# Designed miniproteins, single chains: the designs that were tried, part 14

Each design is a single chain, and the fold is of that chain. pLDDT is the mean over its residues in the fold that is shown.

## One batch from the design tools (miniprotein)

Design m462
Fold by ESMFold2-Fast:
Structure m462 (fold): chain A 63 residues (1-63)
Amino acid sequence: SLLDEIAALAREARELEKQGRLEEALRLYTKALDLSRQIEDPVLRRVGEHDLTRAIEEVRARL
């Protein structure tokens, strides 16, 4: 499902971030964010967009 794909991308990005592979983590978080915009449920979409945007900002601050 779309939610499973977003979760898988976010999990992989988090693992890359832990390894210090920040540019690769950023690419996967960005892909997950793009997919989160396709979530039809407005509450789940808002939460997903907020969490992924925060993760992207934290990674960018470390670059």
Scores: mean pLDDT 88

Design m463
Fold by ESMFold2-Fast:
Structure m463 (fold): chain A 74 residues (1-74)
Amino acid sequence: KVSDVKITLEIEEISETEIRGGVSMEIKTKDGKTYVAKGKESLIKFKTKEEKEKYLKNVEEALELLKKDLLKKA
């Protein structure tokens, strides 16, 4: 069962429509084990600045929901 979840999102702005980002997740269990999952760093291109801003907001909200869900699950 999960006791703690830490999610780190690292984003570098390349331009108004381009970002470079990666995510890592650290899960600590009640028995004292730690599991680390790292996502691939990717260069992401958007058609507009508005799409980039919407994407970043949606990712942040999704990560918060994921963290909350993982803390509730066995």
Scores: mean pLDDT 73

Design m464
Fold by ESMFold2-Fast:
Structure m464 (fold): chain A 88 residues (1-88)
Amino acid sequence: SKRERVEELLRRIEELEERLKKTPAMRILLPLLEQLRELLEEKGEELSDEELKRIEDALDLVEEVLKKPNPSPSEVTAAALSLIGALV
């Protein structure tokens, strides 16, 4: 269901927020994850499947960058742009 999908995305965001607090190079992503969490909490069930998929893809990219011990500035920027794209 859409509700279950939104709840899963919220859980993923909370887990990523905790991981980013331990990764100084990626802390710039914290405000963007906070905005996505707020969007999902207030409007998640109103979002289209396409909009939810963009959020999922953005979170997948953040998770891939976090798998690297030393993410490059360009990789962090790509993750930030993906998160911004999911917000609009």
Scores: mean pLDDT 86

Design m465
Fold by ESMFold2-Fast:
Structure m465 (fold): chain A 100 residues (1-100)
Amino acid sequence: MEEVIEVLEEYAKKVKEIVEEYKKTGDAEAAIKKLKELEKETIKRIESSSAPKEVKEEVIDVVKYLTKRLIDAIKNKDYELLEKEIEDFEKYIENLKKEI
């Protein structure tokens, strides 16, 4: 579980960096590409962890769901949704930490 949480914290940090760069540049194509690459890297790291299969499946689904919503928000230029999705995900990570 600790390894999975570390992976999710790194994912959240990199998502924030991608979104802040997108806000400065307006380059949706670059942001979407980086988010898709980050999703693939994050999923591989979760799959390689020692966490139970059920935990891996749940966390991977959350990462996929969030990545899709972030990409959709970028395509629609919905900056408020981008900030909300990131905040909600950080709350999800904090809740996972309480269960360890």
Scores: mean pLDDT 85

Design m466
Fold by ESMFold2-Fast:
Structure m466 (fold): chain A 84 residues (1-84)
Amino acid sequence: LLEEAARLFREAGRVGEEHLRKQGREELARQIREATEEAARRALAGDVDGALAHGGRAAELAREAGAEEAVRLVGEAMTLAARS
């Protein structure tokens, strides 16, 4: 579960970063990538609370940006992390 959550967090970061860079929002793209990468690292370390905290930040950033696919992927990753 946590390895799959980490994979989805990283995919969300990649999708979100690509979407935001196309819009010229480079700072927000960097923030979402950093949040999703930290969430993935925490998940791989078995830190569920850390994964959910950083995942929650990534979800808020993606929602603010209108990056719908990234919001969906972060949501799935957080659900998997919470089930572990």
Scores: mean pLDDT 84

Design m467
Fold by ESMFold2-Fast:
Structure m467 (fold): chain A 87 residues (1-87)
Amino acid sequence: SLDEILEETFEKILELAGKLSPELLELVKKQREKMKSASLEEQIETAERLVKLLQTHILEHHPDDEELRKEVEEIIKLLKEAKELYE
């Protein structure tokens, strides 16, 4: 379901942020808490913004880390699935 895919997406975003920096982890935790009372549209938009932020951080600080790149690509795939179910 859409709710299950969004929950999994946010959990994976949180896990990846924790591997990258404490500041990103704190940001993601705050955004995830806000998403508990947000619309599905707001949840999708927030996930997109967080994914872009994580992807940019990986490209700037860990460009040769294939594992981190694969993790963010998996999150992008989940987010695309969520968007297709929402539309």
Scores: mean pLDDT 85

Design m468
Fold by ESMFold2-Fast:
Structure m468 (fold): chain A 77 residues (1-77)
Amino acid sequence: SEEELKKLEEEERKKKLEKEIYEGVKLLVEAVTLTVAARKDGIKKPTVKLEELSEESRKEYLEEVERLLKKIEKERA
């Protein structure tokens, strides 16, 4: 029926939105964590590349991103 088709379309839209929100959250976690690591290294510029970080701050960035993403994934289950 047309009503069943509309329900499937709404469920598909919700799944797409949830996926987009999660991808956005991942990007924000990475961006914020990178900025924090850069500020620890004394880098004040608005856009920072991972390669510009000290080896210590790069390790801290990678560990913190992994920790935060694992925590988010556990909450999503």
Scores: mean pLDDT 80

Design m469
Fold by ESMFold2-Fast:
Structure m469 (fold): chain A 79 residues (1-79)
Amino acid sequence: SLVEELLALAEQLYQAQLAKDQERFAALSERAQELAERLSEEELREVAEALRPLAEAILEHQAKFHPELREEAEAKLAA
């Protein structure tokens, strides 16, 4: 399903971010945006809930190196 494809892309995006592979991250982000546009609001909520643990890990990582970005990241996760 598109939901499963987007979840797989989210995992790949996280791995690319950890590897600091900016080109791969950009390509995967473009694909993720394309798939997200095809999802219903309900399917987008399912993806958001499934990605919550990953989002929390990203927020925790950013807070360690960029405390000033924590509030912005929390706002984006809440939206």
Scores: mean pLDDT 71

Design m470
Fold by ESMFold2-Fast:
Structure m470 (fold): chain A 68 residues (1-68)
Amino acid sequence: MDKIREVVDKVLELLREGRVEEAFRLLRDFIASSDEEERRQLIALMTERGVGGEGLAEDLGLPAPAPA
């Protein structure tokens, strides 16, 4: 959980700096090295932080974020 939170925080920092390509690269690298549970936790946390869930999931080839 802590590692996933750290990745999300770093991605948000890169996005604030306008380093969009670097942020997406970090996400893809993490996804490539993560299991299904870690990916689900990442999506949930990104959604909670207000990052575009549908677009992000589609770009990374992940399932859509949980219902609501």
Scores: mean pLDDT 68

Design m471
Fold by ESMFold2-Fast:
Structure m471 (fold): chain A 71 residues (1-71)
Amino acid sequence: MEEILREAEGALLVARGYIYAKAGDGEGALAVAREAARLGLRDAAIHIAELVKRLIPEYREEAEALIEEVR
């Protein structure tokens, strides 16, 4: 089932992005968000970028740009 696989992929990418964001790795977290966007997982990409925006102020502008690009 395509939908379940896609949902599982999104959840794994969000978890990975969260680990990078919590570690203060904005570049790593945004790389995961961009990968999610390339896979068509827009909600996962936006979720990771919003986490970066919240947790790593230094990357806020780059995260905001990614959110606008994916919308």
Scores: mean pLDDT 80

Design m472
Fold by ESMFold2-Fast:
Structure m472 (fold): chain A 110 residues (1-110)
Amino acid sequence: MSYIDKHLAAAEEHVDRIYELLVEAGVDPEKVEQLRKKIHEELKALRTAVENGDIDKAREEVEKIVELMDELYRLAVESGKLTPEQLAELRALLQAVGDHLFRVLLIAEF
């Protein structure tokens, strides 16, 4: 498995952990699943862009994923269902996804 594959797999795993956290907290499971599905689709598009050597497209896909992650965070906050500890865990998971996506872009550029 390449470094890019490892970071993409880790990002996907963290997204799935965010899904579990939000659903267990009682956030709207249909909306959370819709956003999770969109993020998985954009992660696949990111992989394709990287495999094609299209760094500009890869950056565009990362921006789309970040926007979807911001939507998940807003949905969680607006739900009022998460404890301060769950919000801290959500922020840590979102940051971990962001780090993995940034690592994919750095590796793909070199």
Scores: mean pLDDT 87

Design m473
Fold by ESMFold2-Fast:
Structure m473 (fold): chain A 92 residues (1-92)
Amino acid sequence: MEKKKYVEEAIKEVEEFLKELKELKEAGKLFPISSYGEKVKRIEELVKEAEEYREKAKKYLEEEKYDEAVEYADKALEKMKEIKEIIEELRN
């Protein structure tokens, strides 16, 4: 029962983060793209991986496969953490 709530909250956190990141990128407020092309590409790869893991977590949650849903939710959160670390490095 607690696993269902954990997965729902994790999916929401990842979705909100990815939405904010997309809005910042579209507004041109994320980074000077020309100076950081390689790290920006890595962020885009991690965003794609986070979205794929989030979709898998959501699918397993709908199938009531809570152990698998937790596994993919954790993977999505890990990718989100890696994105945040790259962003912090780019601001330093």
Scores: mean pLDDT 79

Design m474
Fold by ESMFold2-Fast:
Structure m474 (fold): chain A 110 residues (1-110)
Amino acid sequence: EEEAKKIFDEAVKALQAGDYDKARELFERLLKEYPDSKYVPLALVYLIEIDILKNDFDSAIEKIEELKKMPREEVKPYLLDLRSLAEFAKALGFTDVAEKLEELIKWIEE
């Protein structure tokens, strides 16, 4: 868990610095090496944000579907983050991604 946290913290720092390629690599590494980590749902949320910023919409949709396969209780803490992403995608005109995020949010709330 300490190792997963270190990778997550480094990825967040890269994201905050605008280094989307490094952030993506680190979050993907977290998912691969520590798939059962408590950081996985939030790492997926950040990967969706990076994908939207890089216009990688197919990847964003895949990550949204990965979240939908997780237990609802593990994703519920990030409802506000997901709502912010849905508004962000909608504001940028990325309606397909926004619609998939809204579907996920509704599914979590049920």
Scores: mean pLDDT 87

Design m475
Fold by ESMFold2-Fast:
Structure m475 (fold): chain A 67 residues (1-67)
Amino acid sequence: SEELIKKAKELMEKALEAARNGDYDALTQALIEIYKIMEKADPETQKELKKLFSETLAEIDRILKER
């Protein structure tokens, strides 16, 4: 679903912003919501979301290590 991918991308942006700001509560909430979207998605959408989420997690890790 294009709608689920769009919503997940918006949550990924929120997660990145939360990581940059050191807002661990907002970061955790965004990550939980991304997982919930992945559970609702069809298998093809899940594959795309897993790739995007993996890339987002790598960037979050980089941001947190630079603080």
Scores: mean pLDDT 84

Design m476
Fold by ESMFold2-Fast:
Structure m476 (fold): chain A 81 residues (1-81)
Amino acid sequence: SVDDLKLQIQRLLRTLPNNDASLAQVLQIVRDHVGDAAVAQIQQVMAQSDDPLQGFVDGLNQLDLSQSQLSAILSDLQTLV
């Protein structure tokens, strides 16, 4: 389900190194699957958050992403761990 995929993405992100390089790789994966406009929206939410990772999650959750888009993002994120 969409909710299950979102939960898996959130859990995976928490296992990544807490650095700018990892965050840049995550944003590039999202850009590759859903485009620049979606990434810009996520970055706007992140800029207004004291926790960039929580801001990313909140931004991603504001996007009306399909199950196939979330599945593709999760698959690519799994290559980073």
Scores: mean pLDDT 82

Design m477
Fold by ESMFold2-Fast:
Structure m477 (fold): chain A 82 residues (1-82)
Amino acid sequence: MEEKIREAAELGYEIWKNGASPEEIQKIFLEFKETVSETPIERGENAAFVAAAIDKKSVEEAFEIGLEVKKKYEELLKEELK
């Protein structure tokens, strides 16, 4: 499952590195946003993509950011059950 967060980081990095237009970046970001539900994985994917494509983080840094967001949302779901 964490593989999807890495894929999002890699996609964001490639978009930035290949000089994609702001319109292309926006389109791909909106596709991620459209798939976002309350799942921690989807939240992590969006965070990793933004970190790589917008904040120009390395794939590894973006992946770590995505994992942190996933973990945060998993913790929020656990608090909901208390």
Scores: mean pLDDT 72

Design m478
Fold by ESMFold2-Fast:
Structure m478 (fold): chain A 80 residues (1-80)
Amino acid sequence: AQAEIARLIDEIRALLEKYVSPEVVKKVEAKIQQMLSQDMSQQMKTMGEILRLLAKEKVPPEVMQEIGRLLLKLGALLAA
């Protein structure tokens, strides 16, 4: 479980690094780290905050859709 979570976080980071500045990557990573200690309700709220931040940075819709999919997969692993 921990190895899969770490791999998934690394995949999200690699995708973000292609489309947003290092400052935005750091902000999103901080929110992802918060999700690791949150309940499902708080995780959904934090995921919404991440997607809203990426929308403001004008990340392409198809990339946002992929990041959303990876975040949902992360949430599912954290709920298991």
Scores: mean pLDDT 82

Design m479
Fold by ESMFold2-Fast:
Structure m479 (fold): chain A 82 residues (1-82)
Amino acid sequence: KLEEIAELLEKLREWEDKELESEEEREELIEISRRLFELALELVAEKLGISKEEVRAGVDREKVSELLREIYQEALEIIKKK
């Protein structure tokens, strides 16, 4: 799960300086972003012992924000150590 988040985050970073050539590339970028967000929410929900719907509804917003930052930092560390 965390490794999947790292892989998706790495793909998103590849798009930072790239101009989109087609609508297909734009759709791929949107899908990668959506998948990354869904996996991050799932991992946060597991760590808090609540549902993904509760995370989306804003339950424990402070803790959710902290865990999302932790997940992002851990994913960046995985990317750096490749």
Scores: mean pLDDT 73

Design m480
Fold by ESMFold2-Fast:
Structure m480 (fold): chain A 57 residues (1-57)
Amino acid sequence: MITDEQIKVIREISRLAWEGKFEEAEEMLKKAVEQGIISDGLANAIKNSIEALKKVS
């Protein structure tokens, strides 16, 4: 089950990416992985979504 902390971090990463702040989004994702909030698998999925958004921006 997804935790409230994971939801909060994912929402902020998504917000930054949608605002075009891709560097800040990727940095926040890296910190969340380092803190153990987000797994490597989930981080890869989020990173792929950011990369896809970059291509259509």
Scores: mean pLDDT 80

Design m481
Fold by ESMFold2-Fast:
Structure m481 (fold): chain A 60 residues (1-60)
Amino acid sequence: SMEKMKALAKAYLEEMRAKGIPKVAITNPDGSSVIIYSEDFTDEKAEQAAELVVATFQKL
């Protein structure tokens, strides 16, 4: 259900943008992180963020 997880992450980012959240931070299992600003909540950035979320959950 990796594709379903990515879809949920995209929905999450869209919801955060709609609520006026200025940025979200997503941390990789290796300790690196990506900060997505609300102006960058595009489909491309959402997919990148979703991949990081999936990687994090796979390490849990």
Scores: mean pLDDT 65

Design m482
Fold by ESMFold2-Fast:
Structure m482 (fold): chain A 61 residues (1-61)
Amino acid sequence: MDASRVSGLALMGVAYEIEGDIAKAIEYYQQAIDELKRTAPDDPTAQKTVALLEAKIKELE
């Protein structure tokens, strides 16, 4: 379980979103989703976070 790595990737996404670099924000959110699916596919908390990040990416598109 690499929660700190996932948190770091999500925070980078937020940082780029604040800077207005939507393309980079989406890239980091996608990386956070991929890491969660790889490391914690059976964790219900991770699944909720994946859904939240996927919704965020769709909002930014």
Scores: mean pLDDT 79

Design m483
Fold by ESMFold2-Fast:
Structure m483 (fold): chain A 67 residues (1-67)
Amino acid sequence: SMKKEVVEIPSSLNPSKTIKLEFIIDEETGKASIKNLSTGTTLELSSIEKAEKLLKKFKEYRKEKLA
């Protein structure tokens, strides 16, 4: 199955702005990628485990900023 999830993180260039990243995790092919929805660029990740770890970190970052 293919999992797609969008997360918002602060821009490294301007912390008052956010960027949207789409995580694409394909368990059937073993491939994972991150798409920057603002620029349309896609970065292929070395493993699904790395993608899941990054996704969790970005989600936790959002929780900390809202607290």
Scores: mean pLDDT 75

Design m484
Fold by ESMFold2-Fast:
Structure m484 (fold): chain A 100 residues (1-100)
Amino acid sequence: SMEEEKARLRRALEAVRELITDIENAKQEGKSFDEILELLERHRERARAEGLPYVADVFDRIIATARELKAQGKSKDEIYDAILKLLRAEVEFLEAALRG
């Protein structure tokens, strides 16, 4: 139903926002790349457990992007900024979906 779809979108939006907060905190605390990956993986598994496969897929793509940037020799700050940019784009997408 439309109500169930909107409820799922709201849960998805909150999951993405929670990860943004955790990544911003990790950046401020100077967390290592391995700690960032562990954080992303923890949020991905939580999304799967909560029945949010779309969000889990988004987080999996972000993990893949973070690993690729690390393999390319990008700095920790460049990787943080890329992750946050992708997550903020997902917030905008989910907010637009909730409005329509």
Scores: mean pLDDT 90

Design m485
Fold by ESMFold2-Fast:
Structure m485 (fold): chain A 63 residues (1-63)
Amino acid sequence: PLPPAELEALLLALGFSEREAEIAVLAYGGIPQSIIAEIYGLSVATVSRIARRALAALEAALA
């Protein structure tokens, strides 16, 4: 598995914003999506959408 810094770097290389990459890394690190939503001032649905898009992109890149 990739370290958090390397996951963030890969997500940035895949065209995600710094905010989206940070959100995805926090979600994959086991931080609840409700807590991430509170930190960034987003809805839980937005956090879930970002995490899902990032996971799909990572799976495609590592296939």
Scores: mean pLDDT 81

Design m486
Fold by ESMFold2-Fast:
Structure m486 (fold): chain A 93 residues (1-93)
Amino acid sequence: DEIEKKIKAIEEALKILTEPLEEAKKTASPEVQEKIERIIKTYEEAARLIKKLIKEGKSFEEILEYAEKNLEPEMLTAIRVLLAGMEDLLKKE
């Protein structure tokens, strides 16, 4: 139940983050569209990793520590943003 709530929160946070990017992409230059697509893919991969770690029983602090130790700065930023979004959504429960 708790794991299911966290997974739902990640998926919702991902949608909240990527919807404005998809909208911005429609009016962007080709060069900016490619950059936006890269950012969206980074968030999607970050969300998959967070889901995996949550299913393995990792806390938010443990996920952040893992990202800080093992991941590139862009992926670390994506994980931080997604975790903050999840925390906000979970506080509304």
Scores: mean pLDDT 84

Design m487
Fold by ESMFold2-Fast:
Structure m487 (fold): chain A 61 residues (1-61)
Amino acid sequence: SHMEELEREAARVLAGAREVLASGDRVQLLNARHELEELLKQLPDNEELRALLGEVDAALA
């Protein structure tokens, strides 16, 4: 289903964003922020995506 596809994509993006946070690479962090923001438009109540976006934003400050 579309929701199952979104959940699979969310899991993939979350894993990738966590690896990028560990690396500290600014370009990769900017890319991760964009992917998290796009996914949050489709899953606005996903607390894990929102929390990780906050971590990425903090790393970019």
Scores: mean pLDDT 84

Design m488
Fold by ESMFold2-Fast:
Structure m488 (fold): chain A 73 residues (1-73)
Amino acid sequence: DEQIEKALEKYGKEAFKEKLRELLAGLERIDEAIEQLEKRGEVLSPAEREELRARVDALRARIEELLAKIEAE
């Protein structure tokens, strides 16, 4: 991700890692919100919920991969 590489260059490794952790925390809150909506019988169908979760999981995996790469280098 070009924006992520620019952030690493601008802010440095440690500040960028902190931003990635904040993004991961944000994704965890979205996942929790989906669970809460399900428990309250809210509007998402099972298929729509799984699609949204898959997208959130893909973003989480990309952020975790970037964090691991930064920690390795």
Scores: mean pLDDT 73

Design m489
Fold by ESMFold2-Fast:
Structure m489 (fold): chain A 88 residues (1-88)
Amino acid sequence: SARVLDPAEARLLRMLTAPQAAGAEAVRAGLSLDEIVERARAAALEAGASEEFAEAYAEAIRYAVAGDEEKAQEALERAVALAREEVA
């Protein structure tokens, strides 16, 4: 069933969705870039992600807001790779 996740998929989903949700909420609340980044970083750590993942995700947000889409994508790809390693 498409609704049944294995434990690794469930952990990966939590590690990716928690910082995204926290970041989006901070943006809607009109918080500064530093606050948006810190909320997303804290949510990633709370979800059980490494500090390395949280930092890579924070870099992706900073580059995206600065308009550097290439570096934002590179940082996001690094974060996803780290998350996949952590749930393997």
Scores: mean pLDDT 81

Design m490
Fold by ESMFold2-Fast:
Structure m490 (fold): chain A 73 residues (1-73)
Amino acid sequence: MIDEEEVDLSLARIEGAVFKIKSENGHEITKEEAERAMARFKDSPEAVKAVLEGLEEAGASEEVLEAARRTGE
């Protein structure tokens, strides 16, 4: 039994930062990219929240954010 919550949160924050960097370089975040990121962390509520916050900061569309939220459930 490891504190996987802390590790997942750190990885989720890195993923969010990557989305922000990509967006700043002109990449449009796709629904599929967001859903895949959320699916990786869906069992870790704090990590799911961190990915969502990263997507919001990166300027992801409402459709992408809704898809991410549904995948994180």
Scores: mean pLDDT 76

Design m491
Fold by ESMFold2-Fast:
Structure m491 (fold): chain A 78 residues (1-78)
Amino acid sequence: SVDELRQRILDLVPPEYKPEVERLFRAAERGTPVHQAVVLLELRRLIDKAAADGLDQATIDEIRKLADDLFALLLREW
């Protein structure tokens, strides 16, 4: 489910990134598919920043996969 994917992503990101990730999730729910694509790019940039800050590659790859799955479900509602 969307809520399950959101929670799994939140559990994997470092605590300092959680508020921004939650804000991006709320923005995606209110947007058109174009806005959802922009939010996904912003989420990917945030994940890249977490990578630069020392998050391991396996965790980064898992978060990216979960984010892509989440946005695929959101686009299905269009």
Scores: mean pLDDT 77

Design m492
Fold by ESMFold2-Fast:
Structure m492 (fold): chain A 97 residues (1-97)
Amino acid sequence: MTREEILELLERLGLTTEEVREAALKLAERLDFSVLAETIRGTDDPVKIVENVSKVLGVSRKSAVLILHYMRNNDIEKAVEILKKNGVSQVTIDKIE
């Protein structure tokens, strides 16, 4: 997934840069991952946030955007469904639930 494709998907889902940051910070807090939280706070680039979430969770960039979309909506159950579908470890999922 290219930078332009990530930006287009964020726009289609109505995710602003600030909403991406807020959703990713909620995720970092649930994961107790301070390094991810510092990276998110240190950037205004939503693509960089998506790429870091993708890397930390071991999911595709598209799945990372969808997880952030559901986290923004406080729809934790749907975020967890995407994590399970992508084979994310139960230990990580338990931290997000």
Scores: mean pLDDT 84

Design m493
Fold by ESMFold2-Fast:
Structure m493 (fold): chain A 84 residues (1-84)
Amino acid sequence: MSVEIPVDASMKEIMDKLLEAGLIKEEDIPDIGLLGKEGILKFLEEKGRKKGDSYVVTKEDAEELVERGRRLPREILERVLEFL
């Protein structure tokens, strides 16, 4: 399964498209939100998902975005604790 997201899409549009395509669940929205729009688009460009004026997001890409978002609070906390 995959979905196309325009390069100028808002965060809300990105989340709505991923939900409508069944690539994420509502519970995953906060986790992906932690990456921000720039983080999401950077990830998709690194994966070679840019096609013209759109990004093609696969189920595997969506799962990795959720996992990366979930890891961010822990990774930030761990880095802060390493300086104590």
Scores: mean pLDDT 78

Design m494
Fold by ESMFold2-Fast:
Structure m494 (fold): chain A 59 residues (1-59)
Amino acid sequence: GSKLEGAKRGTEEMAKGAMIASGAKEATAETKLVGDNIRSVAKGGDLVVETVTPVSDAG
């Protein structure tokens, strides 16, 4: 198991919540935004957690 898998799971749940909060705009636009948000949040989470010790980024 990878720590990133856990982050993806949590990020996916948050992305769903954000989609609901956005008020269900355009499905096509939200699909792109959700995908980008998932990637950004997962990357941001990893960056924040390992910003002091960037092990994943170094490898």
Scores: mean pLDDT 57

Design m495
Fold by ESMFold2-Fast:
Structure m495 (fold): chain A 80 residues (1-80)
Amino acid sequence: MAELERLRKQIEEDKKIAIENAKGDSVEDAVKTTAALLRLVGIKIELEIRLPSLTPEQQAEARKLMEEIDKAIEEVKKAI
């Protein structure tokens, strides 16, 4: 589970970065928001690729993380 815990922390950090910077008016804010969104999408794709090789317990956790990513992306879109 250590890898899934690492991904959860990355999702939380990237969500925070994206939401905070989405409300900014600078080019740097736009770059940070875009980079964070791309990382969130990348994590979701990575989880989808890994799903077939995970245990049932890990699959359940991975699916929860994917749902959290989808919610984070929607929150960022609303902030823009």
Scores: mean pLDDT 79

Design m496
Fold by ESMFold2-Fast:
Structure m496 (fold): chain A 61 residues (1-61)
Amino acid sequence: SHGGEVVGRAAEADARAAGASEEAARFVGQKTGDAYDRTKDGKAASEAGREAMAEHGVPLR
């Protein structure tokens, strides 16, 4: 959905800013957006994004 797309793009941009590879950043964005579309909850989306970042070794600043 549009909401998930917007949230996913923001998470992807944040992952890139944190030094993620293009592939890892896209994965983070997809997981974050999918979580938002499934739950309609920004907190759940944020948690999914953090888990995806940790899975790909992206440092959290």
Scores: mean pLDDT 78

Design m497
Fold by ESMFold2-Fast:
Order: sequence, then C-alpha cells, then structure tokens
Structure m497 (fold): chain A 76 residues (1-76)
Amino acid sequence: SEVEEFVAAQLPAAEEEIRATFDPETAERLIRLVRRRAEMLVLQAKLHEEGKEPSEEEKERIEEVLKEERALAAEQ
C-alpha cells in the first residue's frame, strides 16, 4: 500500500530526529508511540482500500493507541 511504503520511508528519519532532539528515555517512549501510530495508519489505509469498517478488535487497538497518546501528552 502507498501508506505502508510512505511509513517505511519516513519512519527512520522521524526516529533519528526524535533521538537527536530528546533524551534517550523520552526518545524511546516517543519512538514507541510513533511506531504504534504508524501501525494504526497502515491498518486504517488497508480498511479504506478494502471498503471495510474496523472490526471490534481493530477498534480496540486504535483506542489503545489513542489512550497511550493521551497518557504521554498528560506526562510533563
């Protein structure tokens, strides 16, 4: 998929920028979140290409990623 190819091309550069900008512990947390977000984008693109609604399992995975993003945003 075009989204999968885009993510594969951009993710290493994003990870390098994060590691250059933040301390190692913060960088690893952000990289983990970025990777999870990338997986969600690929899943959403696949569902869109297939004309399908997310399954309950897929909705739960999306909500888990959003919950992790909210938790990280709440950490100072």
Scores: mean pLDDT 75

